# Ledger of designs, part 13: designed miniproteins, single chains, continued (4)

Each design is a single chain, and the fold is of that chain. pLDDT is the mean over its residues in the fold that is shown.

## One batch from the design tools (miniprotein)

Design m12425
Fold by ESMFold2-Fast:
Structure m12425 (fold): chain A 93 residues (1-93)
Amino acid sequence: MEKEKVIKALEKLLKEGRITEESKKLLIDFINGDLSGIEAKVREEAPNASEEEFKEYVKKFIELAKKLIEALYRLYEEGEEAMLEEEEERLRE
């Protein structure tokens, strides 16, 4: 399934040190429709922000998360070609 493939890509990036455990958790929660992690992160970065500023910062974080998910889909498409070649090599072993 598509979501499972994105989660596996995130696990691989975490193993390679390209993302943090925090970033992985935030993206998985976002994919599942849970914004609480993003809201908590924004509050940590801007503890004195007004409610209006907080909502604007959350919006910007959501836009960044969407761009990152698009990048993950592109990485997964490249990885799908690589996995097809790896499966063919494993069958030759």
Scores: mean pLDDT 69

Design m12426
Fold by ESMFold2-Fast:
Structure m12426 (fold): chain A 72 residues (1-72)
Amino acid sequence: NEVIEKVAKLVVEALKLEGIEASVERITQILSEKESTEEQINFLKDLRKLVSSEQAKQKIDEAIAILEEQLK
């Protein structure tokens, strides 16, 4: 899914700012295992709480916004 891949890319970029190595493929798999878009958003909100840099938080907020658009 193109939307999930865009979200995963933003998450990977946020994690790199925190010194955490992750692949777009791996994050896409994690997100795709969630039962709903709401659960994907909750996962990202939890990640946001774990990151310290403002730039990383902003990238996660962009990813959340993309998923929220899927909910209307």
Scores: mean pLDDT 85

Design m12427
Fold by ESMFold2-Fast:
Structure m12427 (fold): chain A 65 residues (1-65)
Amino acid sequence: IGVETTGVMMRLMADAVDRGEAVDPEEAKNAVVDTVAKKLGIDKESIYDPTKTAVEITDEGVKLA
């Protein structure tokens, strides 16, 4: 679901800025991966494997949408 992944990234970036820290692209990416893994009910490791993430419409067992 695009709305949720966007929200996670925006929140993470805002939090880092509020702390006076630079926004880390890797940190933002990790948060998105976490959200995707949670939505699919799989580990982050599975996302790096042949298993494609499907956040918007398709779930695990289909493919990246």
Scores: mean pLDDT 53

Design m12428
Fold by ESMFold2-Fast:
Structure m12428 (fold): chain A 56 residues (1-56)
Amino acid sequence: MTMEELVEQARERLKQGATLLEIIQEFAEQGVSPSQITAVALILIGEEFDEELKKK
């Protein structure tokens, strides 16, 4: 699975009300590598900061 697919799935889960911890646990249970999980979490955190900065 590509990094873009993981990020899209994680963003969709956040829209459904899932927390980052829940998404991390789900990816770990699916066998996604710890390095990929860390990269996805950092990308999502960065995207949330960018959206807040654009609004303020």
Scores: mean pLDDT 75

Design m12429
Fold by ESMFold2-Fast:
Structure m12429 (fold): chain A 68 residues (1-68)
Amino acid sequence: DGAEAGREAAEILREGGASEEAAEAVAKYGQDGDVHGAADAVTRATALGSNGEAGQRAAELLREAGVG
């Protein structure tokens, strides 16, 4: 569950302009079920290059999928 949500969130972030490294971090935290880590990684990806809409969508997807 968290692994799938992390991969989907990473894809949204990549389409929003995130680097592969930033997207991979979100996917990894999702796999680990680390909700706080995943949310923090989304915020950092947005600060470093991903647009805010993609960040919001990714964060919402992770929450709806019950990552944690």
Scores: mean pLDDT 72

Design m12430
Fold by ESMFold2-Fast:
Structure m12430 (fold): chain A 67 residues (1-67)
Amino acid sequence: ADEEYQKRIDELVNNYTLDELIERAKELAKKLLEQKGKDPSLFRIGPVKTKKAAAVAVLYLEDKLKE
């Protein structure tokens, strides 16, 4: 639910810097790339300029990696 995502987003935003969130997203994206042979930067998440956007990307990539 949106409530669960918002809680996790806020936790990531408060616990990590923007750089750390971007690095975490890159790591998850790299794992996804390895599974699919595809560059995750090609996913339509756009440029990440805010901590909340980075946190959303991290959560989304975690979900994608589990698929």
Scores: mean pLDDT 71

Design m12431
Fold by ESMFold2-Fast:
Structure m12431 (fold): chain A 65 residues (1-65)
Amino acid sequence: SRVEELRAQAEENEFLAEGADKGQVAVRLSLTDPERAQRVIDGLEEVKRQSLEQAERDRREAEEL
């Protein structure tokens, strides 16, 4: 059903957001160049933000069906 598809998409995006969050910790521990580390962290924060926003939209749509 569309409800199940939307919930699956939300779970996938929540998983991506969790991965991006954990990736920030790994970057801080692994990269010695602060400028490079900050660029990667900024990119991961953007992925996390977009993924969580998409997950919330999909869950809300599923609740309205």
Scores: mean pLDDT 85

Design m12432
Fold by ESMFold2-Fast:
Structure m12432 (fold): chain A 59 residues (1-59)
Amino acid sequence: SPAAKREEAIELGRKIGAESTSIAELNLKMQEAIEKYKDKFSEEELRLLAFTATETFFS
């Protein structure tokens, strides 16, 4: 469902943000996730993943 995909994108973003130790690593992991999931997630869901990763990293 769209809601389940949105939740999955958010959870992936949280993991990326929590696991990243530098801005360079955060950007690399976000780029890798976007490339890996580009056919599974919509552009909006990929943006949500990137936004959540960034927000989590700076929390």
Scores: mean pLDDT 87

Design m12433
Fold by ESMFold2-Fast:
Structure m12433 (fold): chain A 75 residues (1-75)
Amino acid sequence: SMVEEAIKLIEEETRKLVKEYKEKGLLDAAEKVEELGRKAIKELEENKNASVEQIVGIILRYIGDVIDIELEAKK
């Protein structure tokens, strides 16, 4: 299903980012990204009948929030 594909995408991206931040010693950024991924996955799991528009909206919010964490980590 599209929901299962979206969950896998968020899991893979979150795992990759957490690893990269931990390797750079950015432990707070790693924790924030891990929590962000967990929340997005939970929202998708609770809404297995979500429309394509709802799924895309969740993915775009996740991406935007990741960008905010990235920008904060560079300050």
Scores: mean pLDDT 86

Design m12434
Fold by ESMFold2-Fast:
Structure m12434 (fold): chain A 77 residues (1-77)
Amino acid sequence: MEEIRERVARLISERNNVPFEEALEKVKELKEKEDLEVLLRVFEETGFAFLAEYAKRVEGLELSPEEVRREIAEARA
């Protein structure tokens, strides 16, 4: 869990010019491991900045992994 959160926070910090500590704090509020793993994969594969806003606002529990994947598919189209 901690390693996944740190990696997601680092990607958000680097790609969106947000302080690492701020990004990490927001990511820590995501409770589901599956949501964190989906976010990590998406950032590693696509680098879409809109997912950083999702993580920053602690809305991970309102978006299912399926919904995140759908948003990615739409962004690619």
Scores: mean pLDDT 55

Design m12435
Fold by ESMFold2-Fast:
Structure m12435 (fold): chain A 68 residues (1-68)
Amino acid sequence: MTPEEGLKKAEEGQRYAALGHALGAQGRKEESRRYAEKAIEYAKEAEKAGMTDEAKGVIKGARQALAT
């Protein structure tokens, strides 16, 4: 995986985390959890590409979604 591919994975993870948070705020708990899990999957791929800080950002967003 290239750094550019890793960055794209991190960007998608951020989108899933943000959407999960919004769904959680609406009480849509199952969908929120599913999107948070997708965000974490993308974060793992980004970390494999060396995008460690970006991956941490995605994980933080996913945890925010799960906390809502």
Scores: mean pLDDT 80

Design m12436
Fold by ESMFold2-Fast:
Structure m12436 (fold): chain A 90 residues (1-90)
Amino acid sequence: SMAEKLKEAIEELKRAIREKAPIEEIMELAEKVYQLAKENPEDKDGLAEAMFALNEAYQYVVEREGTTEEGRKASERLLEMAVEIAKLML
């Protein structure tokens, strides 16, 4: 199901954060989470879990590379995705 695909994508993102993966990999996984969340907006629990995972990714990016141009662009994109998911919960 779409809900199961979203849960798997969230766990992949969380694992990449724990393993200190490159920002490029974190962003690819975050985009996957975001797209899956958008495809099933009626799954409010899934949307909430996606927002929590994107917030973890945001904290990781800011703490690791918040002073770099790449890190700033990545963190801005993560905030954009979280805001769009929040709109789906309204």
Scores: mean pLDDT 87

Design m12437
Fold by ESMFold2-Fast:
Structure m12437 (fold): chain A 80 residues (1-80)
Amino acid sequence: SAEELVRQLEGLKELAEMTIPDAAARAEVVALLEEAKRAVEEGDFETAARHLREAQAIMERAGRRNPELDEVIAAIEAER
């Protein structure tokens, strides 16, 4: 459900704030997760998936790829 996806995105945002050591990358990932949450709330799952893929790419470049984020992306893409 959208409510479950929003809750998962809030958890991922909290984790990103605690675990990404680079301040600029952390701020960008958090902003992308917040934009994805807004898109999910609006029913725009395509925009949400794009923002989450960009967040994962930033995390991967920082050596902080998150498998839970892959699961959320897959769940959102299933809603399309």
Scores: mean pLDDT 84

Design m12438
Fold by ESMFold2-Fast:
Formats: C-alpha cells, structure tokens, sequence
Structure m12438 (fold): chain A 91 residues (1-91)
C-alpha cells in the first residue's frame, strides 16, 4: 500500500527522495493535461522560487511540462524532491 511505502521511505533518505520525485513527476504530468494549466504553471513558478530555484531552472521545468518531455520532467522532479527535503530537513 502507499501508506506502507511512505512509512518505509521515512527511514531512508534516498528512498524518500525517490518517492517525492515520483509523486512530483505525476503532478507535473497532470499540470500538462489540466484545463487550469496556466494557473497551475504560475503556482508552480512561485513554489520553485520559494525552494531556491533560479529563473533558468524554473523555465527549464515549465518548458519540460509544456513539451510533455518525460525525461526532462523526471530530471526536474528529482531536483524538486532534493530541494524540498533539503529545505525542510533544517526545520
């Protein structure tokens, strides 16, 4: 079950990054197919900026979503997962 996977991942930092990256990838794919794509992309830009991403990295992420480039979406999803964990590990 997803709950059991989440509980196991908490004990392993790398597994947690992989889990967050997979969930992020699915969310980015959903944005690409959403009727609210423009609004969701603006919210994503704000989130990435809060996570410390550069304007160049934000634009790479947006372009990957707009082009439905699955390999680039996977790459950016892992970067987002690593940034999320890094930011909240210090709380």
Amino acid sequence: SRAAEMEAAIEDEESLIELIAELTKEQLKQIANSELKEQNLEQLRKLLKELGFSEEEIEETIEAIENKDEEKIEKQSRKIAEAVLKKYKEL
Scores: mean pLDDT 78

Design m12439
Fold by ESMFold2-Fast:
Structure m12439 (fold): chain A 61 residues (1-61)
Amino acid sequence: MTVYTAVVRDANGNVLAEATSEDMQIAVNKAVNEAIDKGATEFTLLVYKDGELLTERRVVV
């Protein structure tokens, strides 16, 4: 079973949001929306597939 985990971190490396789903876009959308709801305007998004890092991006809203 493939599982995607999206993690949102601030500039200091603190985890603002995390979401897990079998669908990568659902995991990403949940984590990003939670971070924005917490007042984040710029953050780092990390996406993992089955525990392996796929991508790391700086996001500005």
Scores: mean pLDDT 83

Design m12440
Fold by ESMFold2-Fast:
Structure m12440 (fold): chain A 99 residues (1-99)
Amino acid sequence: EEKIEKIREEARKLLEEVKDNPQFQKLYLRAFFLKQAGIPLTEEEKAVLALYYAASGLFDEALKLVSEIKNIEEAVKPLAPVLDQERVVKLLNELKSLI
């Protein structure tokens, strides 16, 4: 599916731009550990993990997380200092459209 491949490439580009950012690393690691511990994620944490799973090709996990986000724009607003908010919102909306 051409659309899925484009989503993965955009997610990979976004993550590559911030992979060495300490604030992004802290947000990602927190979200990852909370999910592993079975603790409910915030909307922001769901957005971060959905982006990571999309970049990793784990689309079933990414789709599950994005389906749980009530408002993608609001979920992504806190990420604006770390990630390009407009690009992340567009990517997560494209993922949600696959559901």
Scores: mean pLDDT 80

Design m12441
Fold by ESMFold2-Fast:
Formats: structure tokens, sequence, C-alpha cells
Structure m12441 (fold): chain A 81 residues (1-81)
């Protein structure tokens, strides 16, 4: 399996877990978690759609948590490689 793809999947899994935890206190974190889940689903089916969901997840994440935003940005970079 491609190293960049493994990296993207690992980062998406970490981002999803953090977003789910943050969703207990932040409605935007639930939306971020859903966007991350959709990005993960489309990563092997439709790369352009996966990247669109990652960009949405980043916009949501930056309003919730710097740590979540960083994980999503790294996943976007890995998925774009």
Amino acid sequence: MDENRRRALELLDRAYRLAEELSKEHPLAREAAEAVRQAREYLDKDRDKALQYLMRAYDLARRVSPELAELVLEALEAASS
C-alpha cells in the first residue's frame, strides 16, 4: 500500500477519534467528525470528493481545536501527495 495513503488513513482515524471526543461539548466538532468520516469513505472512491470533505473538515476544525485542525491539515497534505 502507498505510504502517503497509509499516512492519510492513520491521520483521518486520529482526527475522527478526537472530533468524536470533542463533539460532546462542541456541535461543530460533530460536523467535523462527519466530514472526516466522509473523506475517509471517499478516499479510495473519489479523490476530489475526499479532498472537498477534508477542506470542509479543516474549516470546521480550526474553529474547534488547533490540534484537530492540524491533524486534518496533515491528512489533506498526505491525501494530496
Scores: mean pLDDT 84

Design m12442
Fold by ESMFold2-Fast:
Structure m12442 (fold): chain A 69 residues (1-69)
Amino acid sequence: MEEAKKLVEEAIKNGKATLEFEYDGRKGKVTAEVEKKDGKITLSIRVEGLPDEVAEKLAREAIKEVEKL
């Protein structure tokens, strides 16, 4: 998902990023927060209103983008 890469890049730049989606007529939301401590990057992803399968895919893609850094 290209949206996951953009979300992670924005979160790294600003410390936090949010994407809104619409699925089955309901709006879903994904928020990513990035913290850097002791040379370690912590990525926190909060998903609201999305099916578990979609949330899991977004989380995996976001983690892969952070690991490439």
Scores: mean pLDDT 71

Design m12443
Fold by ESMFold2-Fast:
Structure m12443 (fold): chain A 89 residues (1-89)
Amino acid sequence: SAELLAGIRAQAGAVVRHMEALEAAGKATETDRRIKELAAEAVRAAEAGDGEAALDALLEAIELAARAAGDEEAAREARRLVEELKAEL
C-alpha cells in the first residue's frame, strides 16, 4: 500500500528529525544516534518501496527506544503492531 509506505516514511522521518534536534542540543546519547540510524534506514526502505524492510528497521528503532526507557511492554506492543502491518503489505 502506497499510503502505508507514506505513513512509515512520515513516522520514521519524524524520529530522525527528533534525534537530529537532540544532537543539535548536545543531548543525544549513543543510543539516540543508533535509533536515528535505524529510523533513517526505515525512511530509505520506504522510499524504495520495500515495506517489509521499512517496518523491520522502524521496529528495531522503537524496540531500542523502549528498552532504553525500561519499557518492555512498549517493546512487545511495537512488535505486535509491526507484524500486523506486515500482514497488510
Scores: mean pLDDT 83

Design m12444
Fold by ESMFold2-Fast:
Structure m12444 (fold): chain A 94 residues (1-94)
Amino acid sequence: AESAAAYARESDYLDMEMQRYMDKAKKDKASGVVDLRLAMELEIRRLVVDSKRDGTSNSDLTRRINDVKRRFDDMINGYRTDISTMRNNINVSS
């Protein structure tokens, strides 16, 4: 069906954009937290698109969204910790 093909294309596009922001976060620490937040929003949008394509239950969708939020929160917190450690090392070295 055209609707299923359209959802598949949108899901692929959202995954590509999410990966692009993930790669940008790794290369540019100054924007990394913002890039990770944008990647999280894109992954959540992809889960919504996939749920519409596949007829996933609202409870399953909510669980998957919460899993994504937890994973990205852990990544963002790790990133913030690394920046804080670098700042402390610079302050000791200066």
Scores: mean pLDDT 77

Design m12445
Fold by ESMFold2-Fast:
Structure m12445 (fold): chain A 61 residues (1-61)
Amino acid sequence: MSLTERVERALLLMSGGDWAAIAEADEAPTLELLRHFFPDASDEEIRAALAAVRARARARL
């Protein structure tokens, strides 16, 4: 499973499947939370994965 897929699953679990909540979430606190869940990933990798997941979330709205 790619980092993007893992980030998507983590955000869906935390939001209860709420794509709108994922799309609207503040980037900075979400990145801090994701760094805690994925300490082996770089900040650049986490930012890219979050951007991809949020783009997908917005496309579903």
Scores: mean pLDDT 82

Design m12446
Fold by ESMFold2-Fast:
Structure m12446 (fold): chain A 76 residues (1-76)
Amino acid sequence: MLEELEKKIREALNDPEFLKALSATLAKMDKQSVQTFWQAVANLDVETLEPAIKALISVSSSPVLKKKLEEILSLL
C-alpha cells in the first residue's frame, strides 16, 4: 500500500503540467502550509498528507491538479 502511494506521488511530481499547477497553488499558500506539505510528502506521513492535500484541492482552480490530488487522496 505505501509503495503504491509513493509511486503515485513520484509519478505526479515528474509530470511537468502537475508541477506547474502545484507550484502556482503553493505560491498562494502561507509558508508554514507549504513546509508542512513537503515534509508530509518526504516522510509519507498519511495523517498530515491527507489534510494538506484537501487544503490544496480547496484553494486550487486547476482541474488537472484537483484530479491528480483526488487520485492520491483515494490511496490514503
Scores: mean pLDDT 79

Design m12447
Fold by ESMFold2-Fast:
Structure m12447 (fold): chain A 73 residues (1-73)
Amino acid sequence: MASEAEIEEKLAEELEKLRKTKKPWEVEAGKQVAELWRQKRAGGDEQELLAQYKKLAEEYEEKLKKEELEKKL
């Protein structure tokens, strides 16, 4: 179980990466992450928000891995 501080740190790191890369699909992923953060601050269910964040993170990581593999193959 991730603490609130760990979730905040992870979101901040992802937003910082989006600031540097600014690829279209990464920008869209950042908007979704920012929306989850907004819902958390508004008192949303933390476990449900974490599940949604994990799903988005998995999709993001999968796209990143595929892009990396295509460039190296």
Scores: mean pLDDT 68

Design m12448
Fold by ESMFold2-Fast:
Structure m12448 (fold): chain A 94 residues (1-94)
Amino acid sequence: MQTVRLGGSPRLKELLTAAAEKIARDLGAEVTSVRHYPTMTEIELSGVAIEEGLTRTAVVEHDGQRYRITLEFARAPSGVWYLLLAEPIVRLPP
């Protein structure tokens, strides 16, 4: 199992988590655990090989509004994986 951390704002936890879960599923990964902390979220993935610099886009819905979110996999020197916001979040028309 691989643990990935979500970089971003606490206000965006639900949006970023939904995008990360959708991206993981699109990559063929299983999301086995999600843990929310005040400044980050950790997501555990199974069945996927993660590559540094891999960028993926997801369209997610939150509170009746659709968003396009683009995330990039990054690796810290410690070996910790991050999903970082690669582009500004785009609010889509209803």
Scores: mean pLDDT 76

Design m12449
Fold by ESMFold2-Fast:
Structure m12449 (fold): chain A 81 residues (1-81)
Amino acid sequence: PNGPTQTDQDLSSPRAQRMQLSSVAVLLEQAEKLLAEGDVEGARALLDTAESLLRQLAAQRPDDPEVARLRERLEELRARV
């Protein structure tokens, strides 16, 4: 049995928060690769998506060290764009 590719998540759930954190990490990693290739516009689009997800996570978990770590990485990448 296969599930749908699209998932509706509530950030109040630890499982949903873990999946969102993983998604942000992947987006930031892809943005780094695009920046290394000189694709600033592509990297910016990924960073915008990651920032939106991180803002939602930060609202739910303002003192979470994993959220803080991803925010630092996002800011480092944004400074390079």
Scores: mean pLDDT 76

Design m12450
Fold by ESMFold2-Fast:
Structure m12450 (fold): chain A 62 residues (1-62)
Amino acid sequence: MDITILSSLYPPLTGKTFEEAVENARKAFEFDPHLLIYKDGELVGVASSLEEAEEIIKKLYE
């Protein structure tokens, strides 16, 4: 599955593993306090913190 992290201020970042997706969220949070999280092109969540992003991403790999 492809997990895409989208922000308004940073290019979209796509990862295939939990670790890649969390690292992509960390990078995007340096530029934007709100991230959109997509799974295979479908919006699955909005995160305002790295901890919230990790919880959303973890749920996708359960």
Scores: mean pLDDT 80

Design m12451
Fold by ESMFold2-Fast:
Structure m12451 (fold): chain A 77 residues (1-77)
Amino acid sequence: ATVAALVAEGLALLGEGRPLEAAEAALQAMSIDPNNERAREIFDAAVRELRAQGREAEAAALTAKLLEIDPTYQSLL
């Protein structure tokens, strides 16, 4: 899949209320292009939604996967 296709998939999954799958699509996009701002935004939104749903273990696992892709990951202010 292309980065653009993965970003589009992640946005659609967030709109469907599927934050886990949205975050996984964003992680795949970031594994191809770690500096992709849209993929980062989708990932951040999906993780916030998982936490809002009380799904903290899944949010933590996704964050650990992100750190394997980019150990210097940092959101802008």
Scores: mean pLDDT 79

Design m12452
Fold by ESMFold2-Fast:
Structure m12452 (fold): chain A 100 residues (1-100)
Amino acid sequence: SIEELLEKAIEAIRKGDIEKFQEAMKELVELAKKTGKFEEGFEALVRAAMEALREGNIEALEVTLEAAEELSKVTPDPFYGEVAIGVIRIMLGVAKLIYG
């Protein structure tokens, strides 16, 4: 499920395991595409981005932004994708100012 992949991603961020985080983000995007659960997918990406920001992990934030942009390319309704990308970009900007 998307929630299980999100939990895997959050655990990877907390352990500093960027490779497992990237894999979980890729699997989450592919599952959202396959199931049509775009809203749930974008909500999960925003939650992963918030955890990355909390941990000061700029690379994980960049991975989450790339995942949101990839999912946005195939969403039939642009609303959730535009909101998620906007929020993640703001989080990335804040992280670069504080931790970069």
Scores: mean pLDDT 88

Design m12453
Fold by ESMFold2-Fast:
Order: structure tokens, then sequence, then C-alpha cells
Structure m12453 (fold): chain A 87 residues (1-87)
């Protein structure tokens, strides 16, 4: 699907931009231990997604959600990973 490819490419662009910005964000933002844990897992999920390791991306998104108290991150990464594999 063309729409799926476009959505996946936009997700990849966002992941690249956030990974590039993460060192400055961590240096300038005071995070709680739970927020730091959630951020670390989000960044690892983004790295795994960009590498095409969707299993690892989903696992890290799940751990980010556990730290943040939400299942939303896992659901979003599973959706995008499914689109990437089907595109």
Amino acid sequence: SELAKELVEKARAVAREELAAAPEFRATTELSPEEAEALDHVLEAARAFLAGDFEAAIAHAEKAGEAAGTDLFRQLIEFIAKLAEEA
C-alpha cells in the first residue's frame, strides 16, 4: 500500500529526528527515574525500528509503556511495524 509506505517513511523520519535530539534533551531536562527509564526504552524502540528489528522495537515500546503507565506506545509500534512488514 502506498499510504502504508508513506506513513512508515514519516515514522522513520520522526524516529531519526528524535534520536538526533535526544542527547540535548537529556542534557537540558531533569527527568524522574521513571521518565528516564521510559525515554531510554522509547529511544531503543526507535533504534530497533530503524534497524528493521520490529520484535525488539515492540518489546522496548512495551517497557516504555510499563514505566509511563500506558499501553499506548506498544500499540503504536505494533501498528507501524505491521505496516512496515506489509509495505
Scores: mean pLDDT 76

Design m12454
Fold by ESMFold2-Fast:
Structure m12454 (fold): chain A 70 residues (1-70)
Amino acid sequence: PMSAEEAKALVGKSATSEFDGVKEEVTVVEATETSVTFEGIAEHDGVTRHLVVTLGLDGSLISYEEEVLE
């Protein structure tokens, strides 16, 4: 479990990974008292996806949105 203060401290933080043909970059764009929202991109096999994921502070999945970018 993550506290709301810990989640707010992550706003604006990003992480990038690239290995074995997979590239991904995610950034914490918003945190509330109950949730944290990540926005990022993932690329695999020439397909790029835009992701918006909202997790509860307990790690539960609240919302997941993906959009394929050409």
Scores: mean pLDDT 74

Design m12455
Fold by ESMFold2-Fast:
Structure m12455 (fold): chain A 58 residues (1-58)
Amino acid sequence: MEYTAVALDEDGNAVGMGRAETPEEAAKQALASAPPGKVTVRVFDADGRLVREEEAEV
């Protein structure tokens, strides 16, 4: 199953994105593409449903 993750900055701007077969790897890809700082990572399934949300520091 494919998952899409978006990293959002403190202002809600998309600053990173990931796509993988697991939510964990999709979130990791989004964090790897984000600039340093506090982000909220949201992971969506193939139907666009939110399956995971976490706060992280890059």
Scores: mean pLDDT 81

Design m12456
Fold by ESMFold2-Fast:
Structure m12456 (fold): chain A 73 residues (1-73)
Amino acid sequence: TPAPVIEVADLPEMTPEEARELTREELARGRVVVNTRWSEEAQRAMLEVIEEHDRETARFAERVLEELRRERE
C-alpha cells in the first residue's frame, strides 16, 4: 500500500478530540494534514492516530512538524 500524502494546512486551533477525528477522516482518503498552530496535545493526538494506521507515515509527519517549528525560529 502506498504511503499517504502529507499536506501542511493552515487550520484553526483544534482540541485533541477534533484533531483525532479530522486525522481519521483524512487518512481514510489517503491524506495526512499537519498544522503547527495546534496545541502540543492536539498534535500528539494526531500523531497517535497516524501511528495506529502506518508507523512510517507517523515518523514522516513528525519530521515535517519539526521542520515547520524550526522555520518559525
Scores: mean pLDDT 73

Design m12457
Fold by ESMFold2-Fast:
Structure m12457 (fold): chain A 88 residues (1-88)
Amino acid sequence: SEELEEVKKKVKEEAKKAGLEEEVIEALLKAIEEARKENPDMKPEELLEQMLKNIEAIKKAREAAKEGKMDKEELERVLKKIVEDVKA
């Protein structure tokens, strides 16, 4: 759909600006597709807002890990939860 493609485009652009790795960007785009399949009634604007918040949360988690406030295992758990929460 046109709305889904617009959401994917904006999320990809913001994730690239945030410096996220290609693997993380691909996981987020896949999560968008899965979220739309599981909740077809979800408004594109709501999905976009949620994904932008997820990108910000990932940035903050990485900054915390870089400062030694979060270990690698905790960072991986946070990233996995963010991706899984999009699908629910």
Scores: mean pLDDT 76

Design m12458
Fold by ESMFold2-Fast:
Structure m12458 (fold): chain A 95 residues (1-95)
Amino acid sequence: SKVDKLLEGIKELEERARANPNSSVSDYLGSFDSMQEARDALREVAERLGGRFTELSDDQALVTWERDGLTVTLAASTDPVTGKTGVSVSATHVA
């Protein structure tokens, strides 16, 4: 599923963040055809990882969590040119 792909990409980025402490790492995980699909996926990620889901606007949502010195943000935003909703993840590991 798209959620399973997001979870795999998140895991890979968390490992990269741990390898690069005190710096921010980020990755683009893919796109959804609508903001509604992205929000549903982000809510499921929040439930599975114990994260906080936040709707910032009609076109932007976040999931944030902290674990073992990692601070992670999963973000969904709609591109005004393409109309597609992109999902990216960023993390910082404070060592």
Scores: mean pLDDT 85

Design m12459
Fold by ESMFold2-Fast:
Order: sequence, then structure tokens, then C-alpha cells
Structure m12459 (fold): chain A 74 residues (1-74)
Amino acid sequence: MEEEIERLIASLPAALRQLMRWALAELRTLSPEEQLRALEGLRVLLGDMRAAGEISEAAYETALRIIDLLEERV
């Protein structure tokens, strides 16, 4: 795992950290096309969580940064 991605994950609330670590493990089993679809789905999920007030704006922005970095690795 890239050091930057791990540091960003470590800055998230516990539940969101668990989600991101699970997503990293899942992505390793997927084709590049499936990885891009999974990351798109994760963006939607994070948006829904933010709209529901389950995560802060700062946590949402950090999570999106992690997704951007993961997309760069596909």
C-alpha cells in the first residue's frame, strides 16, 4: 500500500477506515475495468453517507482523495 494512501486512511473515523481497507483488499482481486466500476460505486456510497450525515465534510473529502489515488493506480 502506498504510504500516502495509508496515512489518509489512518486519518479517517474508524468505520470509514475499515471500509477503505476492505475496499483496498477487494480491488486487488478485480480486473482494471471492475476496479474502476467499484471505485465509482464507492464514490456514490460516500456521497450518500455524507448526505445522511454519517460522515463529516472533512472525512468525505479525505475519502474522495483516497479514491482519486486508487484510480491513478488502476
Scores: mean pLDDT 81

Design m12460
Fold by ESMFold2-Fast:
Structure m12460 (fold): chain A 97 residues (1-97)
Amino acid sequence: SELTTVETISQQIVDIIEQAKSGELKPLEAANQIVELLKENNLYLPAKDKASLANLIQEKVKDPVAQNILLTALVEVDEGGDGVKTIAVFKSVIEKL
């Protein structure tokens, strides 16, 4: 189901961020892995939604490492699609952090 896919990808992104926080990954490596994961799942984001998600990340994600990784990944996400599933993934990640 779509909900299961969003949950699975969101959890994988959280795991990548936790590896960066533990020092197992450099923050830029974590951001690159997140972008690649989104590409592999055909998840695109309209440019207009990047600004609103950036604001949400800055407001809700208080950990500076997690915030920096998510903002870096958000900039690099390929533009396109309706963004619905990609937005759901980012919101789920923010909720888990």
Scores: mean pLDDT 87

